# Designs tried in a protein design run: designed miniproteins, single chains, continued (2). Part 67

Each design is a single chain, and the fold is of that chain. pLDDT is the mean over its residues in the fold that is shown.

## One batch from the design tools (miniprotein)

Design m6321
Fold by ESMFold2-Fast:
Structure m6321 (fold): chain A 93 residues (1-93)
Amino acid sequence: SEEEEKREKMREALKVALEKFKELAKKYAEEYKKYEEVQTLLDALTTYLETGTVSDELEKAAEEAIKKLDPEKLKEIVEEAMKEGEKVAKEHL
């Protein structure tokens, strides 16, 4: 029961992090005209979080999309999104 309760809180924090990531990723796509690349990455990430798996085709498409994005800016977006998820996790502890 404690393990399931921890999983639920972690899932809630990850959901908040994902929503923030989507927000920041869409802003990046708009600024740098990387709409298709960002959409592919979001599709792969959403599918993985919902199902626990991604098709080989979608995984390969996401890897190719990531190569066309600025790695430092993508890192900043991920870190900012994770920070928002962490705030929710701390408030529910």
Scores: mean pLDDT 79

Design m6322
Fold by ESMFold2-Fast:
Structure m6322 (fold): chain A 105 residues (1-105)
Amino acid sequence: MSLGEQLLEAAENGDLEKVKEIAKTTSSEEIEKIRDSVTGHSPLILAARRGHVEVVRYLLFELGLDPFLRSSKSGMTPYEVALAGRHEEVVEIIEEKLSREEREA
């Protein structure tokens, strides 16, 4: 299994320890390029879709992944997926990331 496939599986299953282990072997830029071949979902979207609060928090705050990166097939953002799934805690984490802004001008 490729590192990308392992990361997608770990994110979908909420395996925070495995997500952290894989993330240490690659860059945030490379992680943002990872997509599931069937669904087009990124690791962040899969974690948000399943309501895995701790994985979403790690991906957004520790790795600094873009919360606006869309699924390549559905076009949905992690925020939209979390809202659709009624994952209130994930929605709050994404809103916290959006409110922090990546540096003020």
Scores: mean pLDDT 80

Design m6323
Fold by ESMFold2-Fast:
Structure m6323 (fold): chain A 111 residues (1-111)
Amino acid sequence: SELDKRIEEEKKKINPEELEEAIEKLEELLKKLGLDEITREHIIEALIYLEAKYRVLSSSENIGDRVLAIVYKLALTLAPEFLDVVLREVFKQAGIEKSENEILDLLGKLK
């Protein structure tokens, strides 16, 4: 899709160093969940994708896209209400299939 192409191009412009705080916080969170199979590279790829999607959607002329961008911005701050968005992308980058219910069950372990 056109959106997917814009996201892939935007990913090339993102410096992982800009996401270092989010990377470190997410690594700690995944350790607490016992997800040892998730590597630092999977975390970096997931956060770069979410940042790219945020940038693409926030620059859209469509109001709905700009509203959706807020969700991705909050996910990148690792806000508890949006951690499902982050975990879903992390599992996708790791090639691990997780249902919505499985992700919510994992988040329940964090309170």
Scores: mean pLDDT 85

Design m6324
Fold by ESMFold2-Fast:
Structure m6324 (fold): chain A 110 residues (1-110)
Amino acid sequence: SDIERAKEKLKEIHDLALEALEAVDEKNFEEAKKLLEEMLKLAQELIEIGKKISEEVYKKAQELYEAIQKAIEQLEKNPDNVEAIKKLLMETIEQLNETADAIDEEEMKS
């Protein structure tokens, strides 16, 4: 189902987000960038799946995509500001949780 596919993508993005936090802590910014770029690709796939589920899931997936983009931009513009990158990654995890909640609400309606 589209709901199951969306849940799989969210889990993959969440796991990558945790790995990106560890990479940033280790100051491995090249690895962090690769992880964030993979997350961005998965978030784009989640947007396409979200369109098939509901307007709310679609909007939350777009907000997640934008949060990941902001983290990439911060990493490229000012990698020395590790705390700013971590804050944006934590905001990305918050958006993952909001997207998961929206998917769970749609599953409960079915």
Scores: mean pLDDT 88

Design m6325
Fold by ESMFold2-Fast:
Structure m6325 (fold): chain A 81 residues (1-81)
Amino acid sequence: YVQVTVSSDANPNDILMAIGAVVKNFPSFQGLSITHLDSEILVHVYFENKEDAEAAVAPLEEALRNSLGSKLLDVKLVEVP
């Protein structure tokens, strides 16, 4: 899955719209979960295959950077065994 970390002051609708614009191009997209923490929002984006998850990292970072700017903290691939 892909882990997205965003500042807690980011607009949730902007996060969802940016992610949605990317994941619609990936047929193995399964869904996402959002966790609110004190200083950040964690979004886990799930795919059925690793290839789609890997390919989604750069487009997600670009779309979220364009939408959120400095409020985007991190985008990374998390490999599940």
Scores: mean pLDDT 79

Design m6326
Fold by ESMFold2-Fast:
Structure m6326 (fold): chain A 94 residues (1-94)
Amino acid sequence: SKLEEIIEIARETLARLLELAAAHRDDAVAVSALLSLGSIAQEIINLAKEGKLTDEDIEHAIEVMERILAETPALPAEAREIVREFIRRMRELV
């Protein structure tokens, strides 16, 4: 289902962001941004599992993620690619 696909994408994104945070634990700014991005993916999972996720929630999550990318130059290139792929895949589903 669309909701199951959204949950799978968000879980994959969260796992990759958490792995990257562990790899960059010496960079407090990068870790903080990675955990914030992960929290947004987790919220999408929670809303989808509760049957409360709206297209507006997805668009809001995308806007917040894009803001974090713009405001955090310390984020590694791999984190930017993970988030861009998440945004691309989510936009295909709305």
Scores: mean pLDDT 89

Design m6327
Fold by ESMFold2-Fast:
Structure m6327 (fold): chain A 60 residues (1-60)
Amino acid sequence: LEEEIERLRKVAEEVSEEKKPLAEQIVEGAKKSMEESGDKENIEKIGKVAENHIRKLGES
């Protein structure tokens, strides 16, 4: 769990300064969902979805 969250935080750090607050919101949302799921498979899926959202912010 912590490893996946740290990975997402690093991806969020790569976005432009103006988009960092939005990326951080995505990370926080993903963290909450991961903690509620409790299942490793779902944690990994949530992480992938969050990463894709953060990467999409970088494309704008």
Scores: mean pLDDT 76

Design m6328
Fold by ESMFold2-Fast:
Structure m6328 (fold): chain A 85 residues (1-85)
Amino acid sequence: AEEAGEAAREGGLLGAEEAYKKGNISKSIAAALLGIGGYAAGKLGLPEDTARSGRSAALIAEEVGGEKGKKAGEEGAKLGEEAAA
């Protein structure tokens, strides 16, 4: 749950960056909020909410950023793991 929450946060935040760069400000805000919510749900042990938020954030990132959205998933997961250690 925590790992998935960290991935959701990172995917959402970096997906928000990609959406913003492509002029999709509303998707950018949505992705950021979903990522943060997923991270919080993961820390609280809410696996359903974590999975849902992560999936939604990933879809937004993929729709806008494609490969950059995937890279977003990688980098945030790494940062989240380091912060949790």
Scores: mean pLDDT 53

Design m6329
Fold by ESMFold2-Fast:
Structure m6329 (fold): chain A 68 residues (1-68)
Amino acid sequence: MPSLEELLDYVREQADKAGMSEEEKELALRNVRQMYREFRRRGITDPEEIRARVDAVLNAVLDQAKRR
């Protein structure tokens, strides 16, 4: 299972590559922190599933950015 810090670093890197604003980056980070707590509570440990769900959050924020 990836650590919270590893997931947050991944989110920051992907957000920077995607040209997200600081506000969009902070929104994505907040959502991923909340999601990680839920993964731990539910015992979700599959790295592939965790990454797919994190990528879905990033894509949702990116899709909002594209509509501007």
Scores: mean pLDDT 78

Design m6330
Fold by ESMFold2-Fast:
Structure m6330 (fold): chain A 70 residues (1-70)
Amino acid sequence: ETRDIFAQFAKPLSAAQKEAIANLPGVLAFQVVDDRVVLLRVEASAVEAVTAKLRELGAERIEVREPLPP
């Protein structure tokens, strides 16, 4: 099972921060919408760890959603 995560940050993410997020265990897809907004597809079991990391990096808004069907 997977979940989609939308995260919005107070400040633009650095290249190093984007790399760290993309390489987190359980992250299956990573898309930068804007320097302050990212979309992730993650394993359901990884949601807690990924959201904790996003908050650590300064995410102001995090939305966890059911994945859209293919």
Scores: mean pLDDT 80

Design m6331
Fold by ESMFold2-Fast:
Structure m6331 (fold): chain A 62 residues (1-62)
Amino acid sequence: MKSKIEELERELKMAQTGYDAAKSLAEKYAKEDPEKAKVWQEQYNIWKTRADELKKELEKAK
């Protein structure tokens, strides 16, 4: 069954979208508000870590 693979791919795409958005916001706020930029940089790291973990699960599930 491929439903688990489809779920992992969906979650991976959400995580990738999340860290891309966080990176863009961190870059935007770096010029105007470094404290907000730091918050978005932390979110970027969280989403990126989640994406890396999902990639590992996807490779195992194949």
Scores: mean pLDDT 80

Design m6332
Fold by ESMFold2-Fast:
Structure m6332 (fold): chain A 94 residues (1-94)
Amino acid sequence: SEEKKEKLLELADEVALHYFKAVEAKKAGDNETAIEHLREALKKLKEMAELAPDNENVKEGLIEALEELKKLALEVGDEKLAKELEELIEELKK
């Protein structure tokens, strides 16, 4: 339980870092690098979902983070990534 909490916090920090790097890359006009960082953030969010599948608070936070990644994915023109993000959001809402 404690080890899982520590790992969730570590993964959340990695998600935030990749999201920040994606935003910075987008501001620089580097959509390819932005997409790479969004993909890494998605991998970390999937790991969080697998680590805490029945935790309501974790699911709520994951949905909020996935919505932010989806918004940025659409802004950088990656509609395929945006659809993958939406599918995970809908799965988490079940």
Scores: mean pLDDT 87

Design m6333
Fold by ESMFold2-Fast:
Structure m6333 (fold): chain A 105 residues (1-105)
Amino acid sequence: MSAMGEKLLKTIAELAAKIPGIKVELEGNTLTLTNLGDRIGGGALQQIAEHLSKIPGLEVKVEGDTLTITAKENAGELITEEDIEEARKKLEEIRELAEKLREAQ
């Protein structure tokens, strides 16, 4: 895996781990996010999938309660520092919204 692809997946993993109700597993070039059974976590995974699917060099797949993100072999040529910063900001926004929605229930 490229250094840029690795950095992006690690950044996503660290931020997603802060979202309540989401399990995070990072193995090699594949990041797996699992919703632990609520609608707020499901909404968060969907928003993450929609944002990350726009980043070149990532393959994003949603199956039930699981989001799988794989860095492609050419990810280091396609992923920029700006893509990493935008993903960080989007994940922080999703986390804040998920926390507020949980507090409202």
Scores: mean pLDDT 79

Design m6334
Fold by ESMFold2-Fast:
Order: C-alpha cells, then sequence, then structure tokens
Structure m6334 (fold): chain A 85 residues (1-85)
C-alpha cells in the first residue's frame, strides 16, 4: 500500500528529527499525526488498522526518546494487542 510506505517514511522522519532535538521530533510527530488524520477516510479497514498500529509504535518510540518509559510501554502494549486482532 502507498499509505503504508508513506507511513514508514513519516515515522522515519520523526526518529531522525528526535536525533536533532526534542522540539524537532515533536514538530515531525505533529505533522505525522495530522497526515494520518487527513488520510483516514481514504483507507480500507485493513490499511487503517495497520496505520493505527504504526502510529502507536511511533508514539512509543517518541515517548521513549523523551524519557517517558511508562507512556512508551503503554503505547507498545496497545500496538501489540492491535496486531493480534
Amino acid sequence: SKYLKRMEEEAKRVREALKVSDLAGADEMDRMVGWVLRQSGLLSDEERQQLHIKLLETLADFYRALGDDDLADYYDKIAEQNKKL
């Protein structure tokens, strides 16, 4: 799916920006969330679920980079639960 490929590119931008600064990472995370919300009405149910899982995984990576391990673990757990559905 072109949406899943783009989602991987958005997630990579968040991770690369976090290496520069927390603020840069937050700006790219906001951009990624906005992109996901704009695409939601164009996705199949399977693509929407896969994008949701990737968003949760990227949120976990984001909060872990910020030092919030409790919130990161929470998002990782939800992502894993969604993969089993």
Scores: mean pLDDT 84

Design m6335
Fold by ESMFold2-Fast:
Structure m6335 (fold): chain A 129 residues (1-129)
Amino acid sequence: VDELVEKARAGDTSVLPELIELLKSEDPEVRRKAAIALGLSKHPEAKPALVEAVGDEDPQVRISAARAAAFSGDAETVKALADHPAMTPEAIEAMILTAWLTGNEDALRALAESKNPLAREMAESALRF
């Protein structure tokens, strides 16, 4: 999995199908690493898989998908994650904090336009600060 994470970070799209399959792993640590790799890929084909990962049964998989998307994702991806029905407060907090710490103002603006009230309130506060 670590080699796949490195390849995804380098922009190798050939690993995307394998990473998407790893999101179905019985091992939550494998799913968590796959979510991180998909987020770091920044590839449009990774977006549906990342949106699905924020609905994962494991809280750490959800948080890792949210953080990875906020760190390297575009505004469209970040907004889609925040708008997901299974999105949790912990994952929203992780996205806002990551976007704030990395200076990703586009992600914060997208979160302020989200359908999720917590995402909007936190993003608006971060943008004013």
Scores: mean pLDDT 76

Design m6336
Fold by ESMFold2-Fast:
Structure m6336 (fold): chain A 77 residues (1-77)
Amino acid sequence: SGLELVEKAREAAEEGDESKAASLFTAAALEAIELELQGDYEGAAEVYERMADFYESLGDKDSAEKFRERARRLREE
């Protein structure tokens, strides 16, 4: 799942494996996009929120806000 991929990306980043972290994070983003295409906006929003939490933990508040805004828009029906 996208949530599991974000968690694995965090673990890889903590181990200093930036390449693995980037690959896992990209895979999480692709899962979120697939959920959007399938109409699972709530599932996609949860993945984007977890991605935002990860960026915020790295001090990248601008990227975190972009993912939170995307999650918010997906929930506005």
Scores: mean pLDDT 82

Design m6337
Fold by ESMFold2-Fast:
Structure m6337 (fold): chain A 75 residues (1-75)
Amino acid sequence: KEKNIGKALRELRRKAGLSQADLAKALGVSKSTVSNIEAGKVFLSPEELEKLVEAFNKLTGTNLSETDLLNGKLE
């Protein structure tokens, strides 16, 4: 559910040392959009989730899947 993706994203972002603004810039969205996603207030399409995973991998040099992000895994 929304709380799973939002909480997982927040934890992964914190572990990577990224701000909400850093992630927002990489995604091409506003900081408030990232804040709303992390709070579980925004419904993400499969395409938006894919872009989020790609942006995170680009910023951190990781190779996470959508499943890893949904489960809050940072291996």
Scores: mean pLDDT 72

Design m6338
Fold by ESMFold2-Fast:
Structure m6338 (fold): chain A 71 residues (1-71)
Amino acid sequence: SQSGADAVAARADSIAEEAKRLGNEPLAEKMRQAGEDARADPSKLAGAAKTVIDGEKEVERLRQELERRRA
């Protein structure tokens, strides 16, 4: 549904911003693209959702690594 696509896109946008703050521009771009795909193309929604889940995991990994290094 459009509501489901909007939810995936909102998550993608949130993770893109966090990836950018963590200095991972390629991940931020990948998340932005996933959000656009989710909104624009229903056939890409499942793939976009998976990309967002994978991105969330990578952002969490990077956040923990940076905390460890900067402590």
Scores: mean pLDDT 82

Design m6339
Fold by ESMFold2-Fast:
Structure m6339 (fold): chain A 87 residues (1-87)
Amino acid sequence: ELLPTLSDAESAAILKKAQALPEEKKKEISKKLKEFTKERLEKIDKEIEELRTKKKAKKSEISREVARSIGRLIVEVILLEAELIEK
């Protein structure tokens, strides 16, 4: 359950590649990240509401699932940005 992280070498390579990207590519990456984040947040909201209403989960379970889902989203956004920069 440890979140995947980029190595220092991978991070440096991605950063150098990002700095060399054309402005149009940077705008496209920004747009894709915004769309991805919005869709994932909507899905998380629906899953949390289902857990609350249909599965009648305890407040402690809901709080843990929210924290876990948001943590996963942060990692997914970082990995997607890295992937889009490498393309």
Scores: mean pLDDT 72

Design m6340
Fold by ESMFold2-Fast:
Structure m6340 (fold): chain A 88 residues (1-88)
Amino acid sequence: AGKKPKVKVEVREEDGKAVITINADSPAVAGGIAREVKKALEEAGIKVLDMTISGNSATIVVDGSPEEVAELVKKTLDELGIEAEIRL
């Protein structure tokens, strides 16, 4: 019996960019995860174009492939011990 994933991440393509949407149960959790994901993307050489936190959601726009970005997000969340549902 695992914890139900309280974090949902969606990675989609828009105008040749990857858009990451993080939904959590609080603004602090969403913002915390967004900051860690942004750091991991920047350390991997992926350009972060924008990051917005609104309520329980965070949106990150990056100049990269949605597939590559989704893989890096999964790795980052696994390294942080965060159980998340990730959709591509």
Scores: mean pLDDT 81

Design m6341
Fold by ESMFold2-Fast:
Structure m6341 (fold): chain A 99 residues (1-99)
Amino acid sequence: MEAKVLEAIAKDGKEITVKVEVRGPPAGAISVLLTEGKDGEGEVLAQATASDARPGVVEAKGRALRPIKEGEYGAIVTLTDAGGGVLGTSRDKVKVKLE
């Protein structure tokens, strides 16, 4: 299974929505960690999650640990099955837009 981060939106820098394109068989859940480093390294700034990860565009929602500014961040995407087993982990870059 493959996941690609398309975009992220931060409402008031706090409420995070991450759009992820999922390819392959359905997963149980998606977790997305936004990192200070654009390569997925450094401090975790936010976590967003979605259940029922089906092929297509899935919105993962969560909250920033502190207000996020507009810019480019790293994203670590973890796909899990319905039993909580890890199906895959990928690293990507995402541009966070403020709303």
Scores: mean pLDDT 78

Design m6342
Fold by ESMFold2-Fast:
Order: structure tokens, then C-alpha cells, then sequence
Structure m6342 (fold): chain A 95 residues (1-95)
């Protein structure tokens, strides 16, 4: 696996219990670095996490979709690396 992806997964696992919002931001970064979400979707997702209003319903859908992709992808990566408890938390959030 890419060393950057492994490092992000470790940081996610460390933060999921103590700072869930930060863990979600790291999950988005993991998905973005892995090419699963566009720069536009990543930006909209980060704005949603910051509590910022988005200009349109389409922008909100892009951000929410990116968050879902980030959570589900991070859960899969965490399970692959043995962080089962952190993976379960993200699966619950993505449902």
C-alpha cells in the first residue's frame, strides 16, 4: 500500500475516538489522495464538516457524497490494516 495511505489510516484510527470530526477529515483526505473523489467534491465535503453553508443543492449533494465515499473507503482500508474498531465506527457513520 502507498505509505501516505498507511499513514493517513493510522492517524484516522488514532483520532476516531478522541476527535471524530478530525477522523472524518482524514478519511476525506485518504479518499482524495486515492483518487476516489474529485477536488470539487473534496472542497464541498470539507466545507460541510466546517458547518459552512453551500451555495446549491448540487454542491451539498457533492459534499455529502464525498463524505460517504470517504467513510466507506476509510473503513475498508482500516479493516485491511487491522484497525477493526475504527472501521466499525466509520461503517456506522456511513450508514
Amino acid sequence: MNPKVEELAREIAENVERDRRRAIRLALELAYESGLISPEAYERAMRLLDGEPLPSERDRQLGEGAIRVGLLFAAQVLRLLGYDEAAERFEELGA
Scores: mean pLDDT 80

Design m6343
Fold by ESMFold2-Fast:
Structure m6343 (fold): chain A 62 residues (1-62)
Amino acid sequence: HMKAQKAPGGAGSDENTTPKQVEAARIAGRAAAEAMSSISDPEQANLEAGRVGQRAYQEALA
């Protein structure tokens, strides 16, 4: 396991989620799903979806 790269997994983000964050999450999820569709390997698809989703989420919040 990579201890320096932990996922937030059980973070309490939902408790402080604003309407803008909800919309950003929807945009990020859409972008991640599209990225996944181009990758045959599930592990690689998951990594790319995470990268694309995180980037889209931050851009939507900006």
Scores: mean pLDDT 70

Design m6344
Fold by ESMFold2-Fast:
Structure m6344 (fold): chain A 90 residues (1-90)
Amino acid sequence: KEKGIEAAREGLEAARRARTQEEAREAGRKAREAGVLAARESTGLGTLKGTAGAIAGTGAEFLAELGGPPEEAARSAEGGAESALEGAEL
């Protein structure tokens, strides 16, 4: 549980600091990893929120790779990390 919370917090900080596509992609990867961890360590609603975080993190990585605005990828990563944090706390 503590590992999931820490990973989600790191992902959230990375997403908030992201200014480039590379930084947004890294934030998305961290959000995906945190979401997977939260889903594995939680049950019920926590697993659902962790899964949502992993999906949003994956979306952020995809958006960053497509070369679109880094702000969109960063927002997806931030949402993913927030969902992962909620899942890990449940």
Scores: mean pLDDT 81

Design m6345
Fold by ESMFold2-Fast:
Structure m6345 (fold): chain A 89 residues (1-89)
Amino acid sequence: MREKAKELHAKAQKAAAEGDFEAAEKYLLEALLLQAELEAEETGKDLELLRRIAELSAKYYVAKLQGDEERAKELAEEAERLEEELEAK
């Protein structure tokens, strides 16, 4: 799984470099969802919350690449709230 996540991260970076931000978001989301699944198995943390955090993180990364700082800030704040919920359980 670590190797598959790395491969997906590499594909996301290549797509972003080519200006294909939709493909970059898709590959990054797949990588982060795999990491969320592994973290849930390792720690017993809530998989649904981890998946939501992964989705926000993928969108945040693309927003930062596009220079959309307002959107990136909103996504980061939402992810922080979900992380607080995750740690409270």
Scores: mean pLDDT 81

Design m6346
Fold by ESMFold2-Fast:
Structure m6346 (fold): chain A 76 residues (1-76)
Amino acid sequence: STEVENEKKALKIMLKAWKANGIEPIMVPLVLKNLEAYLKKNPDLKDAVVEVLTEYLTNLEYTRYLKKLQEIAAKF
């Protein structure tokens, strides 16, 4: 839906801002710590959020956090 695509676009803009400011090492652990609660509240966004974060973490080579994302996603 248009709402899901707008959320993907907003998330991608946010992630680019994190990279531009060099704050990925701080923000990634914080997001993953809160992700399960967020997805329980917003189940319709699960596939979009997981897709965008998988691409982002893969590009950063954050293999430990990619595994954590997959473990959280598997619960839904």
Scores: mean pLDDT 82

Design m6347
Fold by ESMFold2-Fast:
Structure m6347 (fold): chain A 88 residues (1-88)
Amino acid sequence: SKVYEELLKMEERGELLDPEQAAQVVQRLGEALVKKGYLTEEQRQSVVTQVRSVKGPIPPQSILDVLRGELLLNGLSHEEAEKLLKEL
């Protein structure tokens, strides 16, 4: 995924996202995951709201960690979740 690769590059550069930028990224990736049947719409809305509520800048890795966490709760392995996020 172009979004996944960009988040990794931002992390390597020490770049941070503001909560609204992070929420937009989570919304985009979350919509793709809902469309593919890996997340519920409720889970997508919850993680977007959670990210928007952060007081201060967000590391790109934290976005990937939140989405991976939801995939693991839905029964995916770490390897399956990582592969899926790379393919979005």
Scores: mean pLDDT 85

Design m6348
Fold by ESMFold2-Fast:
Structure m6348 (fold): chain A 80 residues (1-80)
Amino acid sequence: MEEELEKKIREQEEELRKAVEEGLEEVRATEDEATVERARRAAEAVLEEVIKLMREHKLVAETLEELQEKIGDLKREELE
């Protein structure tokens, strides 16, 4: 079970990294290289936090949208 969870987390990480690359390509079309670099570092920091939460709470999602909802729920619960 642990190995299957790690595999799914790794697959989700790859999907998230693809989404980040697509977003950075859009930013690169309208912004300078320094802004793209700042966006990349910010996105990487967010990805590390998301992957950490996935491992700590042992959560995986079938889609990026479902993952965003689950993370939103966790943050909302903390603020309540």
Scores: mean pLDDT 69

Design m6349
Fold by ESMFold2-Fast:
Structure m6349 (fold): chain A 88 residues (1-88)
Amino acid sequence: SEAEKLLREAEELIDKGASYLRQGKFDEAARYFKEAMELADKAIEEVRKQLEEGKISEDEANRLIRRATVLKMAAGILYAAAEYEKSL
């Protein structure tokens, strides 16, 4: 589904951001984590549209929204860490 593609892209951006964070490239890491959060939000919006249109079940919607929320939380924590490192 479109939402699943957006979530996979968000996961890839988190992995890329984590790689930049390990390299001390905090500006690049922060940009990747921010983009991952934006893709997670797009996935939630896509799920809501599909649910309203009757294209997915409520159970499927809840599963995808939960996954998107977890990814957004993870990216947000990593974003905060990268921004903190930039302040040092």
Scores: mean pLDDT 90

Design m6350
Fold by ESMFold2-Fast:
Structure m6350 (fold): chain A 94 residues (1-94)
Amino acid sequence: TPVQMPSDPSSATSMMGMIMDMLQNFMPNMSPQQQVQFQQLVDQLSDQQSQYSVDHSSATPGMQDVVQQVIDMLQSSSDPDMQWTADTLQTYFS
């Protein structure tokens, strides 16, 4: 099922914060190449969270794309914890 972001600003902000915290927790266990990719995703998430705080109408589709990229990357991992987290996020955003 496709990723769907909450329409409520406070819920969306809370979810973005949770995803960023999760990415920071997984980053130390990744290869240097994966760490660069995750840092870019964290930066995109932060930029979109900042944009959403200023303009609630423009950031939501971009947030969905970044969340989907996070899920796809975690699902491609051989780490069971990352795969479980991806499945949890996919369910939560479905």
Scores: mean pLDDT 67

Design m6351
Fold by ESMFold2-Fast:
Structure m6351 (fold): chain A 55 residues (1-55)
Amino acid sequence: LEKKIKESLDNLEKYLQKSREIDESGGREGILEGASLSVLGIKYAVDAVVLRKEL
């Protein structure tokens, strides 16, 4: 369980870094990366709630 939470956090950090790179390089295209980050954040929140219920 703990390993799964850590993987979700690591993935979130990777997408944050990519979002920053695209924002500096392309501007407009950063909007799409930001949308992907939001979806990933929602998945992380759902996983955290599910894991908390199993605890």
Scores: mean pLDDT 64

Design m6352
Fold by ESMFold2-Fast:
Structure m6352 (fold): chain A 65 residues (1-65)
Amino acid sequence: SSAEQNFQEYVTLYDKMSLASEPERAELRKKAAELAAEMKAQGYTKNVDAVDKLLEQEREKIEKE
């Protein structure tokens, strides 16, 4: 799939993590990490740093709460 489609799925996984409990949340985190790695391998660089920062903040919030 395109990097844009992968990015939309990445955002959706973070939304799902906010509603999930362990161990499902751990599986969703794994899938999100795999999609992020795939997007980077595809050379997806448009706004990725700014967006990655926002997604990292949401991830930290979910993990700490």
Scores: mean pLDDT 67

Design m6353
Fold by ESMFold2-Fast:
Structure m6353 (fold): chain A 97 residues (1-97)
Amino acid sequence: PSQEEIDEAMRQIEIAVQIANVTGHLDQAKKAAKEKDVKKTQEYIDKAISLVPDPKTKEELQKIGDKAIEALKKGDVEEALKLIDEMKKKGVEAIRK
């Protein structure tokens, strides 16, 4: 294959690893949120955001994460889970761009 094809294949592997790491932490945040553990939910959200290299994506995810924690503090577990799923979707979309 061409060097461009090899470089693109390596880039796709890099993207897949980044997505797996970010979504893995957000899945742990969802588990903590189901347990109503605000502190653990925040810790996993912070870990997921810390692994995102793009500053703009970090800011977007932080805003959604803050809303998820506020929902959880109000006892709205369902809204918190929905917001964490939005973080997963936006994080994956931004990493793939």
Scores: mean pLDDT 85

Design m6354
Fold by ESMFold2-Fast:
Structure m6354 (fold): chain A 69 residues (1-69)
Amino acid sequence: GAAERERLREEALELAEELGVLAVIKGDQDSLQFAQDVVRELKTRELSIEELREIIRELRRRIAELKAQ
């Protein structure tokens, strides 16, 4: 429903901001660009629940990889 989509959108935005900060600290330009692209998509498009879940999975994967380095 709309409430679940809004919750997932907020989670994706928070994770994209975390990835952006971490990417700057680690000097990872590709992850910084990805975080910025996600923020733009969230602000300019109405994404489905499935699209939001996929974005959240990718954000969490990238955050975990940078934290492991």
Scores: mean pLDDT 88

